Designed miniproteins, single chains, continued (4). Designs and how they scored, part 51

Each design is a single chain, and the fold is of that chain. pLDDT is the mean over its residues in the fold that is shown.

## One batch from the design tools (miniprotein)

Design m13858
Fold by ESMFold2-Fast:
Structure m13858 (fold): chain A 65 residues (1-65)
Amino acid sequence: MTKLVGLKLEAMAIGIEAGADVKVEERDGALVVTLSNGSEEAKEEAARRIKERAAEFGLEVEIVW
């Protein structure tokens, strides 16, 4: 599986499992993740996990909410 596609799927799963609504977009080889709804702690946890996963893949990610 392409690393970018893998990270996109992981980011969606992490956001949803943390209890936040998640939208993932691909832009010029980077991922843009929008987190909405859910608690502040849920969004912070999702953002942390997504950033860790992106670093492991060597890919850029922008997280917004």
Scores: mean pLDDT 78

Design m13859
Fold by ESMFold2-Fast:
Structure m13859 (fold): chain A 119 residues (1-119)
Amino acid sequence: MVVLTESGGGTVAEGGSVTLTSKISGNFENVVAVSWIAEGPSGAARGVASITGDGSKTGYAEEVKGRFTISLDKSAKTAYLNMNNLKKSDTATYYNIAFVLEDGVVRMVAGPGTEVTVV
C-alpha cells in the first residue's frame, strides 16, 4: 500500500513561485506514474502534470507548459511540482495522485491535497 505525504503551498503573490512536495511511502516499486490534479474554487478538477514511475516521461496541461515542472526523485521517493510565474487562475487545491500496479490492476491513491492561493 502507498501513502502520500504532501507539503508546500500557501498564499503566494501573482508572478511568484512555490514548490509542492509529495513523499511516497510504502510499495514505491509498484508506482507506475505520479500526477498532480487541481481542484479550483468552482469545484472543477483538472489535470496539471504527470511523470512516469521511472521518471522517463512527463506530461503537462497546456495552460501550465513552460511555467510548471514535475520531477521525481526515485532515491528519496519524492515527487515535486515546481510552480513558477503563478497566475490568479492557478488558485486551487492540488492533489498528488499515485498510480499503483497491484495484481495486474492499476489503482489510484490520492494525497490529502495542498492549497495554493495566488493574490
Scores: mean pLDDT 85

Design m13860
Fold by ESMFold2-Fast:
Structure m13860 (fold): chain A 55 residues (1-55)
Amino acid sequence: SPALQAEIAYLDRQIATLRRLRAEHADDPAVVALLDASIADLEAERARLRAQLAA
């Protein structure tokens, strides 16, 4: 589905942005923990959409 592919691409960009912010804030454990939680949530959503695309 082109719509699912577009949504996955959007999530890829969001995850990349959050990973960059995590690297920039590596010395702040509270910020790192918050970003790690957000990244994990987006990666789980991306995995769900990838599974739907593969079916």
Scores: mean pLDDT 90

Design m13861
Fold by ESMFold2-Fast:
Structure m13861 (fold): chain A 74 residues (1-74)
Amino acid sequence: MSEKEIEKIREETLRIMEEVMRMADELFAKDKDKGMEVWGMVAEAGKLMGIDPEKGLEKAKEALRRAEELLAEL
């Protein structure tokens, strides 16, 4: 992959992580266990960004989907 492609993936991942962290904070206020689950997924996405940016992006997308599911249950 080109350096520009990697940078674009990192930018997208950071934007998704920011949204998911906001959702996780809302979940944590209502259900601590659900909020902690999503926060853990965001932390893993952040770690993966440093190792494999594509895996970091996929984990961030997974965290977003999980947060959406859990918020729908509130």
Scores: mean pLDDT 83

Design m13863
Fold by ESMFold2-Fast:
Structure m13863 (fold): chain A 70 residues (1-70)
Amino acid sequence: MREEALRRIAEIEERTIAETRPLAEAGDEKAVLRITAEALEEIARILEEAGELEHAAAARALAEQARAKV
């Protein structure tokens, strides 16, 4: 249950880092923040499904902060 959720989150984090790294190197801060916010919302959904409500709320708060900076 939780191990499966953590595995899926790790996969999302790895893909997000791979996708945002070239954008960060190019100075596209808005694209990095947008993609990061989308990834955090996906992570929050997985955490809620796993019953990790506190961690899900934290992930959503970070996603909202990232969106506000765009």
Scores: mean pLDDT 81

Design m13864
Fold by ESMFold2-Fast:
Structure m13864 (fold): chain A 62 residues (1-62)
Amino acid sequence: AAAELARGRELLGQGRYEEAAAHARRAIDLDPTYLEAYDVLGLALAFQGRYEEARRVGAEAR
């Protein structure tokens, strides 16, 4: 979980949004209560213009 989230944040900072989203999804799969992973996933999707998917991820974190 933590390692996947750390890699996701790195990739997000590098502009590698699809890879960042994949690592964030993996972190959520390992720990669905890891709220920070939903933030990384939402940002990665939004930066790709996938706003509807980003909004749904935000709803799941609530």
Scores: mean pLDDT 77

Design m13865
Fold by ESMFold2-Fast:
Structure m13865 (fold): chain A 75 residues (1-75)
Amino acid sequence: AEEHLKAGEEAYQKGDFETAADHYLRAGKEYESKGDLEKAREAYINAARAYHLAGDTERAQEADKLAKEVTEKYL
């Protein structure tokens, strides 16, 4: 999870937003599987932003939905 988060940050800094989004999405899924719902939510939000910057509106919406679902589950 942490490795994918770091890889996402590095890709984002390079302007490779699609690669950054894919890494953030993977980090979110791994954090969710570990029960770290706060970090999963943050990773999904970052994935959505990166997909938006890449012009991938469909995947951005999917990542936003995942962030919302994790938020509702954490309550």
Scores: mean pLDDT 82

Design m13866
Fold by ESMFold2-Fast:
Structure m13866 (fold): chain A 87 residues (1-87)
Amino acid sequence: MKYYLLVGVESDEVEVIKDGKTEKINVRELAEKYGRFEVEADAIKVGDKVIVSDKKMKVTFFRTPSGALVAIVESETEPKVVPASEL
């Protein structure tokens, strides 16, 4: 079964954790350039929140018609939102 989580993105940069590596991406710039931008991640850090799942997540960043920057997190296991302070 697939799980979907919608997350608001208030930061221009997101940290993507994949296969033990952390990379910073400017999701605002990429969403403006490409309309939508997809990454695979074991976890993502969005501002003060970390989104994790037991299985790899597909994360799609895009701008809504209202101008809000958002992420849709898709995973085969339920994604969890935890404070970055609990790392």
Scores: mean pLDDT 78

Design m13867
Fold by ESMFold2-Fast:
Structure m13867 (fold): chain A 95 residues (1-95)
Amino acid sequence: SVREEIRELLDELAELVGEKAREWAGVPDADPRLVIAGIVFRLYADNKSPEEMIEYLVTKLGVPRELATKLVNLMNEHPDTFLDVFSELAAEEES
């Protein structure tokens, strides 16, 4: 499912760039999946182009371009599902 694809990609990104994501957030114990998903959602909500979103993830977080492209495409093609995953992760963080 698209939901599972988003979660699996966020898990992979958390392993690769989780430290950088936490540094960006300024919260050393933050869930890096939630931080990464939040960044992507915020850029989307701010009407950034897919190219601008990809470049942000690559240059600011060190996300490999292929994975940044996949994540940005999932956000732009499935915004409702992406927001659901973000909300689920936020609820898990508050527990």
Scores: mean pLDDT 84

Design m13868
Fold by ESMFold2-Fast:
Structure m13868 (fold): chain A 80 residues (1-80)
Amino acid sequence: YFDNPEERILQQAIDLLLNGTSKIPITGSTGAGVQREIQRLGELMGLDVPEPSVGGSGMAQAAHLRSQGVTEEKIQAALK
């Protein structure tokens, strides 16, 4: 009935890294899981990603932008 939630979260993180976007907002419990996977994948790729966001959308956006290879300066501009 329900697919494996861990596998779905991993696929969401991979989709964001490959396509740079997802139709599903990165919020709530799903957002927390995706944020952690993005951080893990980013570290594996040698990216500097922030710790998983507990509730700040800015941190989630920063991690997403870093996973896409955006520089820290552009991330700061996007958050402002």
Scores: mean pLDDT 51

Design m13869
Fold by ESMFold2-Fast:
Structure m13869 (fold): chain A 51 residues (1-51)
Amino acid sequence: MSDAERVLLAAIELRNASGGHAPLEAFLEEAAERLGLGREAVEAARALIYG
């Protein structure tokens, strides 16, 4: 699994835990921080949402 996929999966889990009221993008930075990943992984995960 790529770092982008790991960030995206963690963001989905965080969003589900919050009740799913905010868009998935709102959780990408928090997910990356929890995984010890930087902005590159956040931007790659964002690209997976739109691409």
Scores: mean pLDDT 80

Design m13870
Fold by ESMFold2-Fast:
Structure m13870 (fold): chain A 66 residues (1-66)
Amino acid sequence: SLEELRKAVEELLKKSDVVGIGVVGNTITLSNKYGKKEFKFDSPEEALAAAREIAREFPNVFLVEH
């Protein structure tokens, strides 16, 4: 869910200045230099919308679209 994704971004930003967010199909991957965490959504469209919303809210999150 978007809320779980947002909480994970907040947690990762406590440990690093930047977070990468990647979207492949219905899966979002959050990454920093310490690791990766995956989130699955019901559709690719929902995943992309959630990733874009997070990138809009957090200036230190970098979105990679595929």
Scores: mean pLDDT 77

Design m13871
Fold by ESMFold2-Fast:
Structure m13871 (fold): chain A 68 residues (1-68)
Amino acid sequence: SEAARERRARRMAELSGYSAEEVRRILDNPEAGELATREGTRYLSRERASPAEAVRRGVEVALARHDV
């Protein structure tokens, strides 16, 4: 739902330090959203990172590799 997407965007913004608008642009692009999730999950599992660090890493990679 749209409400669930908006909640996710706000939570990701809180955890990553990026704006909710930047996160919404990532989520509006399926490729960028999938990349953010994949990179965040990899970082969480392999680097023993916190969930906040994982979300920040995912958002960072998606913003760098996609025009969002």
Scores: mean pLDDT 76

Design m13872
Fold by ESMFold2-Fast:
Structure m13872 (fold): chain A 75 residues (1-75)
Amino acid sequence: MKVLDKRVLTLPGGDTLVVVVTTDKSTADEDLLKAAEEAVKELSKELGKELEITATHISVVGDEKVLSVLVRIKK
């Protein structure tokens, strides 16, 4: 069973965002990346600004696979 949870955090300063996608550790990295890319596109549309992905990190924490994507508002 594939369970995805998407979270968006705004860092202090307002122009840098963190997108976190959490799922079970058996989920393929490609599926996790696709979910994060979709979340970034949705956020870009909501803000009316282009977003740039500056870093990605995948880790396994217990039974969860976590993808963190650092994005910046493109000025």
Scores: mean pLDDT 75

Design m13873
Fold by ESMFold2-Fast:
Structure m13873 (fold): chain A 79 residues (1-79)
Amino acid sequence: MEEELQRELDAASHLVAAVTDLIAAKKDYKRGNLEEAKEGFERAIEHAQRAIELAKDNPDLRKAATGILEEAQKLLEEV
C-alpha cells in the first residue's frame, strides 16, 4: 500500500515535470527558439513516458500522461 502510494506520487511528479517542460517548450517555439523548444519537447516526452510506466495501475494518471506524450511528440515533429 505504501509502495503503491510512492509509485503514484513518483508518476504524478513526472507528469507535473512533463507538463512544465511542454509549456516552456511551447513558449520557446512561439518565440522562434527552435533548439530550446526541441530540447523541451524531448524532456516532456521522457517525463511523460516515465509517468506512464509508474502509473501502470492508475488509468486516469496514465491517460493524462499519454495525452501529454502525444502532444509533445506532435509538436517535436513541427520543430
Scores: mean pLDDT 87

Design m13874
Fold by ESMFold2-Fast:
Structure m13874 (fold): chain A 63 residues (1-63)
Amino acid sequence: KEKELEELKKELARLTGTSVENVDTAIELMKDPAAARVVLALAEKEGGPRAAELLREATELVE
């Protein structure tokens, strides 16, 4: 699960053109219902529907 989470973070960073550190921040923001909608919309805008899917999957794995 740890290796899977790291690969998801890496792929999400690649798709959105950002860093793994920014992906970690996005995952933390997903825990806030008010921020989650905005963060998901940004991921989809920058990396497409796959980026939004990966952000949801990474958030579930952190739980």
Scores: mean pLDDT 79

Design m13875
Fold by ESMFold2-Fast:
Structure m13875 (fold): chain A 79 residues (1-79)
Amino acid sequence: MEKQRKLARGIGYVLDIAGDVLEGNYERARETARELMALVEKEKSDELIETGYLAAKVLEKFGLTDVARELREAIEKAK
């Protein structure tokens, strides 16, 4: 149950970031990514790490390489 809840929460962040970039709201996408970073750093769970990598890939595909790098660095510290 707890693992499923963390996975669902992580996927929610990935979808929110994708929605933000599709709307052209790059400021909100960066804010959402930084919220996910804080969550990864606090909880250090495998599910949030995995979804964090998915979020970083989405950010990179849309040219948000700055916050994608920050997110990857947070993930590596959480391992």
Scores: mean pLDDT 83

Design m13876
Fold by ESMFold2-Fast:
Structure m13876 (fold): chain A 55 residues (1-55)
Amino acid sequence: GKEYIEQAKEALEKGNIEEAARHLSEAEDAGLEKEVEPLREKVEELMREKEQKQR
């Protein structure tokens, strides 16, 4: 199913970037690469913003 994608989206909405990245990795292993691609880009963007602000 798309459970890992759903969990990744929920983690992103809660601001838990590390948890979202973990779920996306699991989704890729499950063959959901097309669904992961846009979410991976969003995780990268949020990680970059976090690094810039530091807190």
Scores: mean pLDDT 76

Design m13877
Fold by ESMFold2-Fast:
Structure m13877 (fold): chain A 80 residues (1-80)
Amino acid sequence: SVSRSIGLILRAIGHLIEAELKIKKGDYEGAIKSAEEAIEAAREALEVSTDEGLIKAAEKVLKRAEELLEEAKKKLEEAK
């Protein structure tokens, strides 16, 4: 469903923005959680998407969320 695909992509983007903001605030534990939620939503979007443009959008969000997860984990370890 296009509607479901779009909804999941928007959810993933929302969590991605939350992760970036939490990293800026030094909330690395919260950033990890938000990045994981973004990854989950992006993966679900890939499972239900049949439109090539939506698949590409979900893949880009997934890649960015994975990058933010690794950044947040690294910063959390450096802060200890």
Scores: mean pLDDT 88

Design m13878
Fold by ESMFold2-Fast:
Structure m13878 (fold): chain A 83 residues (1-83)
Amino acid sequence: MEERIEALKKEIEKDPNNAKAYTELGRLYLEQGKYEEAVKYFEKAIKLDPNNAEAYYILGEAYRKMGDTEKANEYFEKAKKLK
């Protein structure tokens, strides 16, 4: 996992507009239970690709894990509108 995180960080260093790399980093931090870090990477991903419904959905999951049900529901609603 840490090796994969390092590889993805090098990927975004070479291409800072790679929305997929930010999404993948967010997923890995989410799997580690590092929800605040996951949120930061998913926020970068949606800034680069605002039509990424999956990134909004996962942001909702991250906020729900953090106990922020209001923000979780907001992001789930945004994800639904993009489908």
Scores: mean pLDDT 80

Design m13879
Fold by ESMFold2-Fast:
Structure m13879 (fold): chain A 66 residues (1-66)
Amino acid sequence: MQDELFARLAELGREFHELKPTMSEEEIEEIERLLKEALAAIMHGDHEAAQRALERAERLLREVRE
């Protein structure tokens, strides 16, 4: 599970970098906070908190693609 969460975090980080030039400063700050929250949760073994943070980041990245 932890390896899967790290893989998902890496994938979302890659998507974030690709979309970053199209984002507002507010969007960038919010997604960065969520990715950092996910990383901290993974490092502390809080898999539920990590999943929630990754889900929120993924949702925001989808909204940016609009």
Scores: mean pLDDT 82

Design m13880
Fold by ESMFold2-Fast:
Formats: C-alpha cells, structure tokens, sequence
Structure m13880 (fold): chain A 60 residues (1-60)
C-alpha cells in the first residue's frame, strides 16, 4: 500500500461521512464542502453523490 492510496481512502471516507451528515441535518454547507473535496481529490463517484445530496437539501 502506498501513502497516496491510504490518503485517498481516508479522504473518500471523510467525504462520504460529510454527505451523510449533510443529508441527516439538512446542511447544504456540509454537502458543498464534500463536493469541493471530492472534486479536488478526483473522486468522481463521491462528487456525484455530494451533488445529489446538495440538490436534495437545497430543494427542501
């Protein structure tokens, strides 16, 4: 395992946790932060999930 692999896994887990918390607490700011982090780390699936969560939260 490389350090880059571990860092990516940690980032992905953190992003997914932020998405879950954003959905649970209806927190658009948390979802936006998750989306930005996912894009910066090149995590396409996590970015899609964050965008979906943000849309649902913003729709109210």
Amino acid sequence: MSKEELEREVAESFILMKISLGRKYNDAEMAREALEMARENGLEEAAERAEEALEEIEEE
Scores: mean pLDDT 78

Design m13881
Fold by ESMFold2-Fast:
Structure m13881 (fold): chain A 88 residues (1-88)
Amino acid sequence: SSVTRAVGLVLRVIGILYDAKLKGKFTEEERKEIIELLKELIELAKENPSLVPLVVLTIEQALKAAKELGDEELAKELEELLEQAKQL
């Protein structure tokens, strides 16, 4: 189901955020993976609007982590994805 898939993607995002916090930075691989996972979550929310609050919360957590770690380029791209998710 779209719900089961979304939960799996959220857990992967959270895992990457914890890893980045432990080492104090995002790697280039982690930045690309986070963006792809969040884009897939936005597509799932388009199919199932009940997922919008979960997707918004997940992007907000990723954005908070990017800002806390000083990753300004990742934070900017995440702010754009957050705006897209809030328009759903």
Scores: mean pLDDT 90

Design m13882
Fold by ESMFold2-Fast:
Structure m13882 (fold): chain A 82 residues (1-82)
Amino acid sequence: SKMAEEALKTAKEALELAKEAGTDINRAIAAALKGIGALFEAELALETDDDPEGQEKAKEAIKLAEEAIKLALENLKKGSKS
């Protein structure tokens, strides 16, 4: 599925942005927003895709997007509260 492939790409990019952002508030916010977008796309792909490969990509995208969001929010909390 094109949606699952795009979600996976966005999720990977969001995770890299979260790692690179560290405690930079603006970059952490950008990473979190990108991760949220990837999560939404991945969930839609999982619900609408009848292709097993697309479903596997969507599940991986969900996992990576959740990891990116969690890391970005942890970094944002440290940057905004420290």
Scores: mean pLDDT 80

Design m13883
Fold by ESMFold2-Fast:
Structure m13883 (fold): chain A 94 residues (1-94)
Amino acid sequence: SMVEQAIEKLRRAADLARENAEKDPEYRELYLKAAEYAEKAADLLKRDPSKTEEVLELLGKAMDLASQAGTDGGMDVLSELLQAQGLVEELGRS
């Protein structure tokens, strides 16, 4: 389902952010916080798929943090989050 795909992308973004936090200690706090928001978004979407607006707010926070890192790893995290955003926006229109 589109819900399952969005959750998968959010969890992938969180995992990638945690991996980058270990490899790049200068931006560790930004990556870990981005992972936290991505996981909160995934958990909320799993509990209540109708909460698309709240999920998008959490996604926006994760995207802002990944963007602030200004790294290739941050851009990879952003790519997964942008894919999740498109899926969640489509869910909100259904």
Scores: mean pLDDT 89

Design m13884
Fold by ESMFold2-Fast:
Structure m13884 (fold): chain A 87 residues (1-87)
Amino acid sequence: GLEEEAREYAEKAAEILKKEGLEKLAEQVLRLTEEALRRIREGDELGAQIEIGMLLLVGGVLKVIGLDEAAEYALKAGELLEKLLAE
């Protein structure tokens, strides 16, 4: 489902970030994804949108600094979370 796919893409982004020595940023990608999923389950639509927005912002920053593959995975996780929130 969308929840499992969002986690998988976040984990792929985090793995690349860990290999680049950006372990704290990898932790933030995973944390933002899990917090968004928690808020979606609790019906906190505003809180979920904020967490998703932060994840998409991280993806955008990764693209600017040239971590294109990690950026694509983080953005895909955020897009899947937006779709899950809309259901």
Scores: mean pLDDT 89

Design m13885
Fold by ESMFold2-Fast:
Parts: structure tokens; C-alpha cells; sequence
Structure m13885 (fold): chain A 85 residues (1-85)
């Protein structure tokens, strides 16, 4: 149950950073996503920290592509992350 709660918290915070990035611009969004994931990683065990690092890299790549490509798909990616919770 603790592991599930941590995964939900990580996904929620990353999603919030993506939404904020859509509003403020790509570079700000990427920096905020990175800060959120780094903070969560520091506060968890090594296994969860490694998972947070992988999520960070995947989310940043997908956000950068979607923002540069259309901007519209950013919302779809955020919804997909929330669905995984």
C-alpha cells in the first residue's frame, strides 16, 4: 500500500508540473517537473528513486516532443499519467 501511495503521489506531482508548464512555457515546465521528481527521489528508498528517475526522463522527453510538436498533446499525456494512478 505504501508503494502504491508513493507511485500515485509521483504521478500526481509530475502531472501538475506538466499542466503548469503548459501555462508558463516549455522550459519552465521541464524545470518544474525535474524539481518535483528530484524532491520525491530524495525522500524515498533507492528503488523508488530509480523509478522516479526513469519517469522523469520519460515525462521530460514526451513533454518536450508534444510541446514542440503541437502543444495540444500535452493534455493527453497528462491524462494518461493520471490514468496510471
Amino acid sequence: SIGRRQSQDVMFRIGQAMVDGRRRGRDVGIRRMRDVVDQIGRDTTQGIRDAAQQIRDDVIRDYDRDYDGTGRRYGTRYNQIRQQM
Scores: mean pLDDT 57

Design m13886
Fold by ESMFold2-Fast:
Structure m13886 (fold): chain A 79 residues (1-79)
Amino acid sequence: SKLEEAEKLFQKFVDALRAGNYEEAIKYAEELAKKLKELDPTDSRAASLFVAASITLVGFALEDPRAEPVLEAFKKALE
């Protein structure tokens, strides 16, 4: 399902952030945002995934300014 694809993208995204691979993290953040836009906004799993991605991004950006472009890419892709 699209939700399962988004959950897999979220895992790849988190793994890239933890590895400090911000170029790869930007790519997965954009792909994740596009998949999240295709999901039902009333689905609690989809909403939880969006919240988890947002909290993760803010947390990393607060610890390392090099992660700020990842947050910006995610936000822009959601537009």
Scores: mean pLDDT 82

Design m13887
Fold by ESMFold2-Fast:
Structure m13887 (fold): chain A 65 residues (1-65)
Amino acid sequence: KPKSKKSEEALKLLDEAHQALVDGDYERAIELFEKAIKLAEESGDEVLKRIAEHQLDIARERLKK
């Protein structure tokens, strides 16, 4: 599928969220993943949305424990 500008922004947010997750900043990671999901949804990129949702689950699991 062609990448839109919103899909590129979502990918950048996924990278930033992953970095926050590695740094132990789970609240920031969750916020960034939620923003990435919204951008992926707005761009109609269901694959990117599913990736972001999976990563969000990991971030929430880490924050919960």
Scores: mean pLDDT 78

Design m13888
Fold by ESMFold2-Fast:
Structure m13888 (fold): chain A 70 residues (1-70)
Amino acid sequence: SPLEELLELAREALERGELLPVDEAAELVEQVKKRYGLTNEQLAEVARELGIRNPGRGLQVLGVAARRLL
């Protein structure tokens, strides 16, 4: 599942302290959403599963995962 792969890649990025700038992260996340048919609700659930409470930080981590999935 693309969602499960994104979660695994995001967890790895979080463990390594890897972040992308918010603007770059947002663009990559939108590309992954379009390519794999993922929703904002599914991405919010990924951030929740990782214990990320700050939305900006969640986006920055998800951006790293998105870049690796693309």
Scores: mean pLDDT 87

Design m13889
Fold by ESMFold2-Fast:
Structure m13889 (fold): chain A 70 residues (1-70)
Amino acid sequence: NAEGALEAGRTNAEWARKLGRDEVGERLLELGREAARHLEDGTPEGRRRAGRLLEEFARLSNELQDEYDA
């Protein structure tokens, strides 16, 4: 949902900053905000667009999480 996308963006951006990866954090925030906006549109097209954005978000977030958990 839109709220979840925004929250995930904020949380992962904070972790990115702690790792000195501010640019990644800003990208994660942007992806979360953009995905949330499309989810709020409530259309099938919006959901598909949000899905693609969240796929990129997951890729970056997983890379960041792996670095943090190492």
Scores: mean pLDDT 79

Design m13890
Fold by ESMFold2-Fast:
Structure m13890 (fold): chain A 95 residues (1-95)
Amino acid sequence: KYDEAIAAYKKALEIDPNNTEAHNNLGVALKNAGKYDEAIKEFQKDPESAGVQYNLGLALKAVGKLDEAAEAYKKALEINPDFVEAKNELDALNA
């Protein structure tokens, strides 16, 4: 249940507010729960991770911010050029 995961990660961040892994995991749980605006805020705390940029792109696409989603996917590919999922999502936005 995503609500329980969200509560657990929020509690972890009360103990260590700078825990980047907890922010990333909270972002994924929020995105999976459909809480895209909250997920976007959490993903923005780790801008140099290819996986985080990819998940940021998915959340931005879900709220209709397609240009911002494309930039997030491009950033993921700049960090990891072999990121097939990010390339596929970017290609789909340009189709």
Scores: mean pLDDT 85

Design m13891
Fold by ESMFold2-Fast:
Structure m13891 (fold): chain A 74 residues (1-74)
Amino acid sequence: EEEEAFKKLKELYDKAVQAARDGNVETAEKILKEAEEIAPKIDPNNVDAQAYLDVARGAPLAARYLKENTVPQP
């Protein structure tokens, strides 16, 4: 079960990065919800899985930032 959860989390990570990049807040929030449903099944000591969760958790905020701010980034 944890191995399957980790594989799904990797897929969510890729989608989260894309949603954040595109400023797609709705998609990023859906991905976050799915990641949070998986989070209890992930070992807290699994550094790779925690990194993927951190990206998914940050994706809605990143997407909102890009949606609200259309000015060029340095």
Scores: mean pLDDT 76

Design m13892
Fold by ESMFold2-Fast:
Structure m13892 (fold): chain A 72 residues (1-72)
Amino acid sequence: GIKEIAEAIGLTLRGLGDALQAGLAGDDAAARAAREEGARELRELAERSEDEEAAEFARRLAEQLEAAPVLR
């Protein structure tokens, strides 16, 4: 429900914030690691969530977090 959605948003914002700080410092490896860690936590949230809409939302955020700074 709303709790899982709020947790997913919080995890995404933390991952983006950590990645942004690392990126601004010129540490691309740390920025990537921060995004991957955030995506991992989002996937774990999706795995343990009984709310399929919240789980799907968390999985989608994980994919966006992993892809965001890449120009493909």
Scores: mean pLDDT 78

Design m13893
Fold by ESMFold2-Fast:
Structure m13893 (fold): chain A 86 residues (1-86)
Amino acid sequence: MKVVITFEGLSEEQKQQLIQEAKELEKRGYKVTIKEEGDTLTITIENVSVELAIGLVLRAIGLGLDGAEVEIRFEGDTVSIHVKFP
């Protein structure tokens, strides 16, 4: 399956941390695409297992519990996660 995660309202430190985490997934053999636009970061991960997709969704929910606005959408085999930091 495919996971698309969009982050908005990122500090520079948060953006760099997320880019590093995305590169770790790439090192593990996932096809990862990173798009940066100011304080917005979009990470696309392809050929994701259901277990990894669940892990990413749970992490996004955790960010929502910590005060971010989180929207999760399922469409076919694609999971779209949008996270907006305060």
Scores: mean pLDDT 82

Design m13894
Fold by ESMFold2-Fast:
Structure m13894 (fold): chain A 60 residues (1-60)
Amino acid sequence: MDLLVEAIEDFEAKKPDELSIKKGEKLHILEVVDEYYLLVKSLKTGKEGLVPKRYLKEVE
């Protein structure tokens, strides 16, 4: 799914499969993992990982 999201606040990864993000960072959604997490790829760094949905908003 080629859907963009933007970080609405900073998130610090606590597990190896999580991705740290900064407020205003844009990411591609790769997979909707569950009701709490998205698998995303950072457009800034090219890194992939899990981020809680509450830290992200959809952008057009």
Scores: mean pLDDT 81

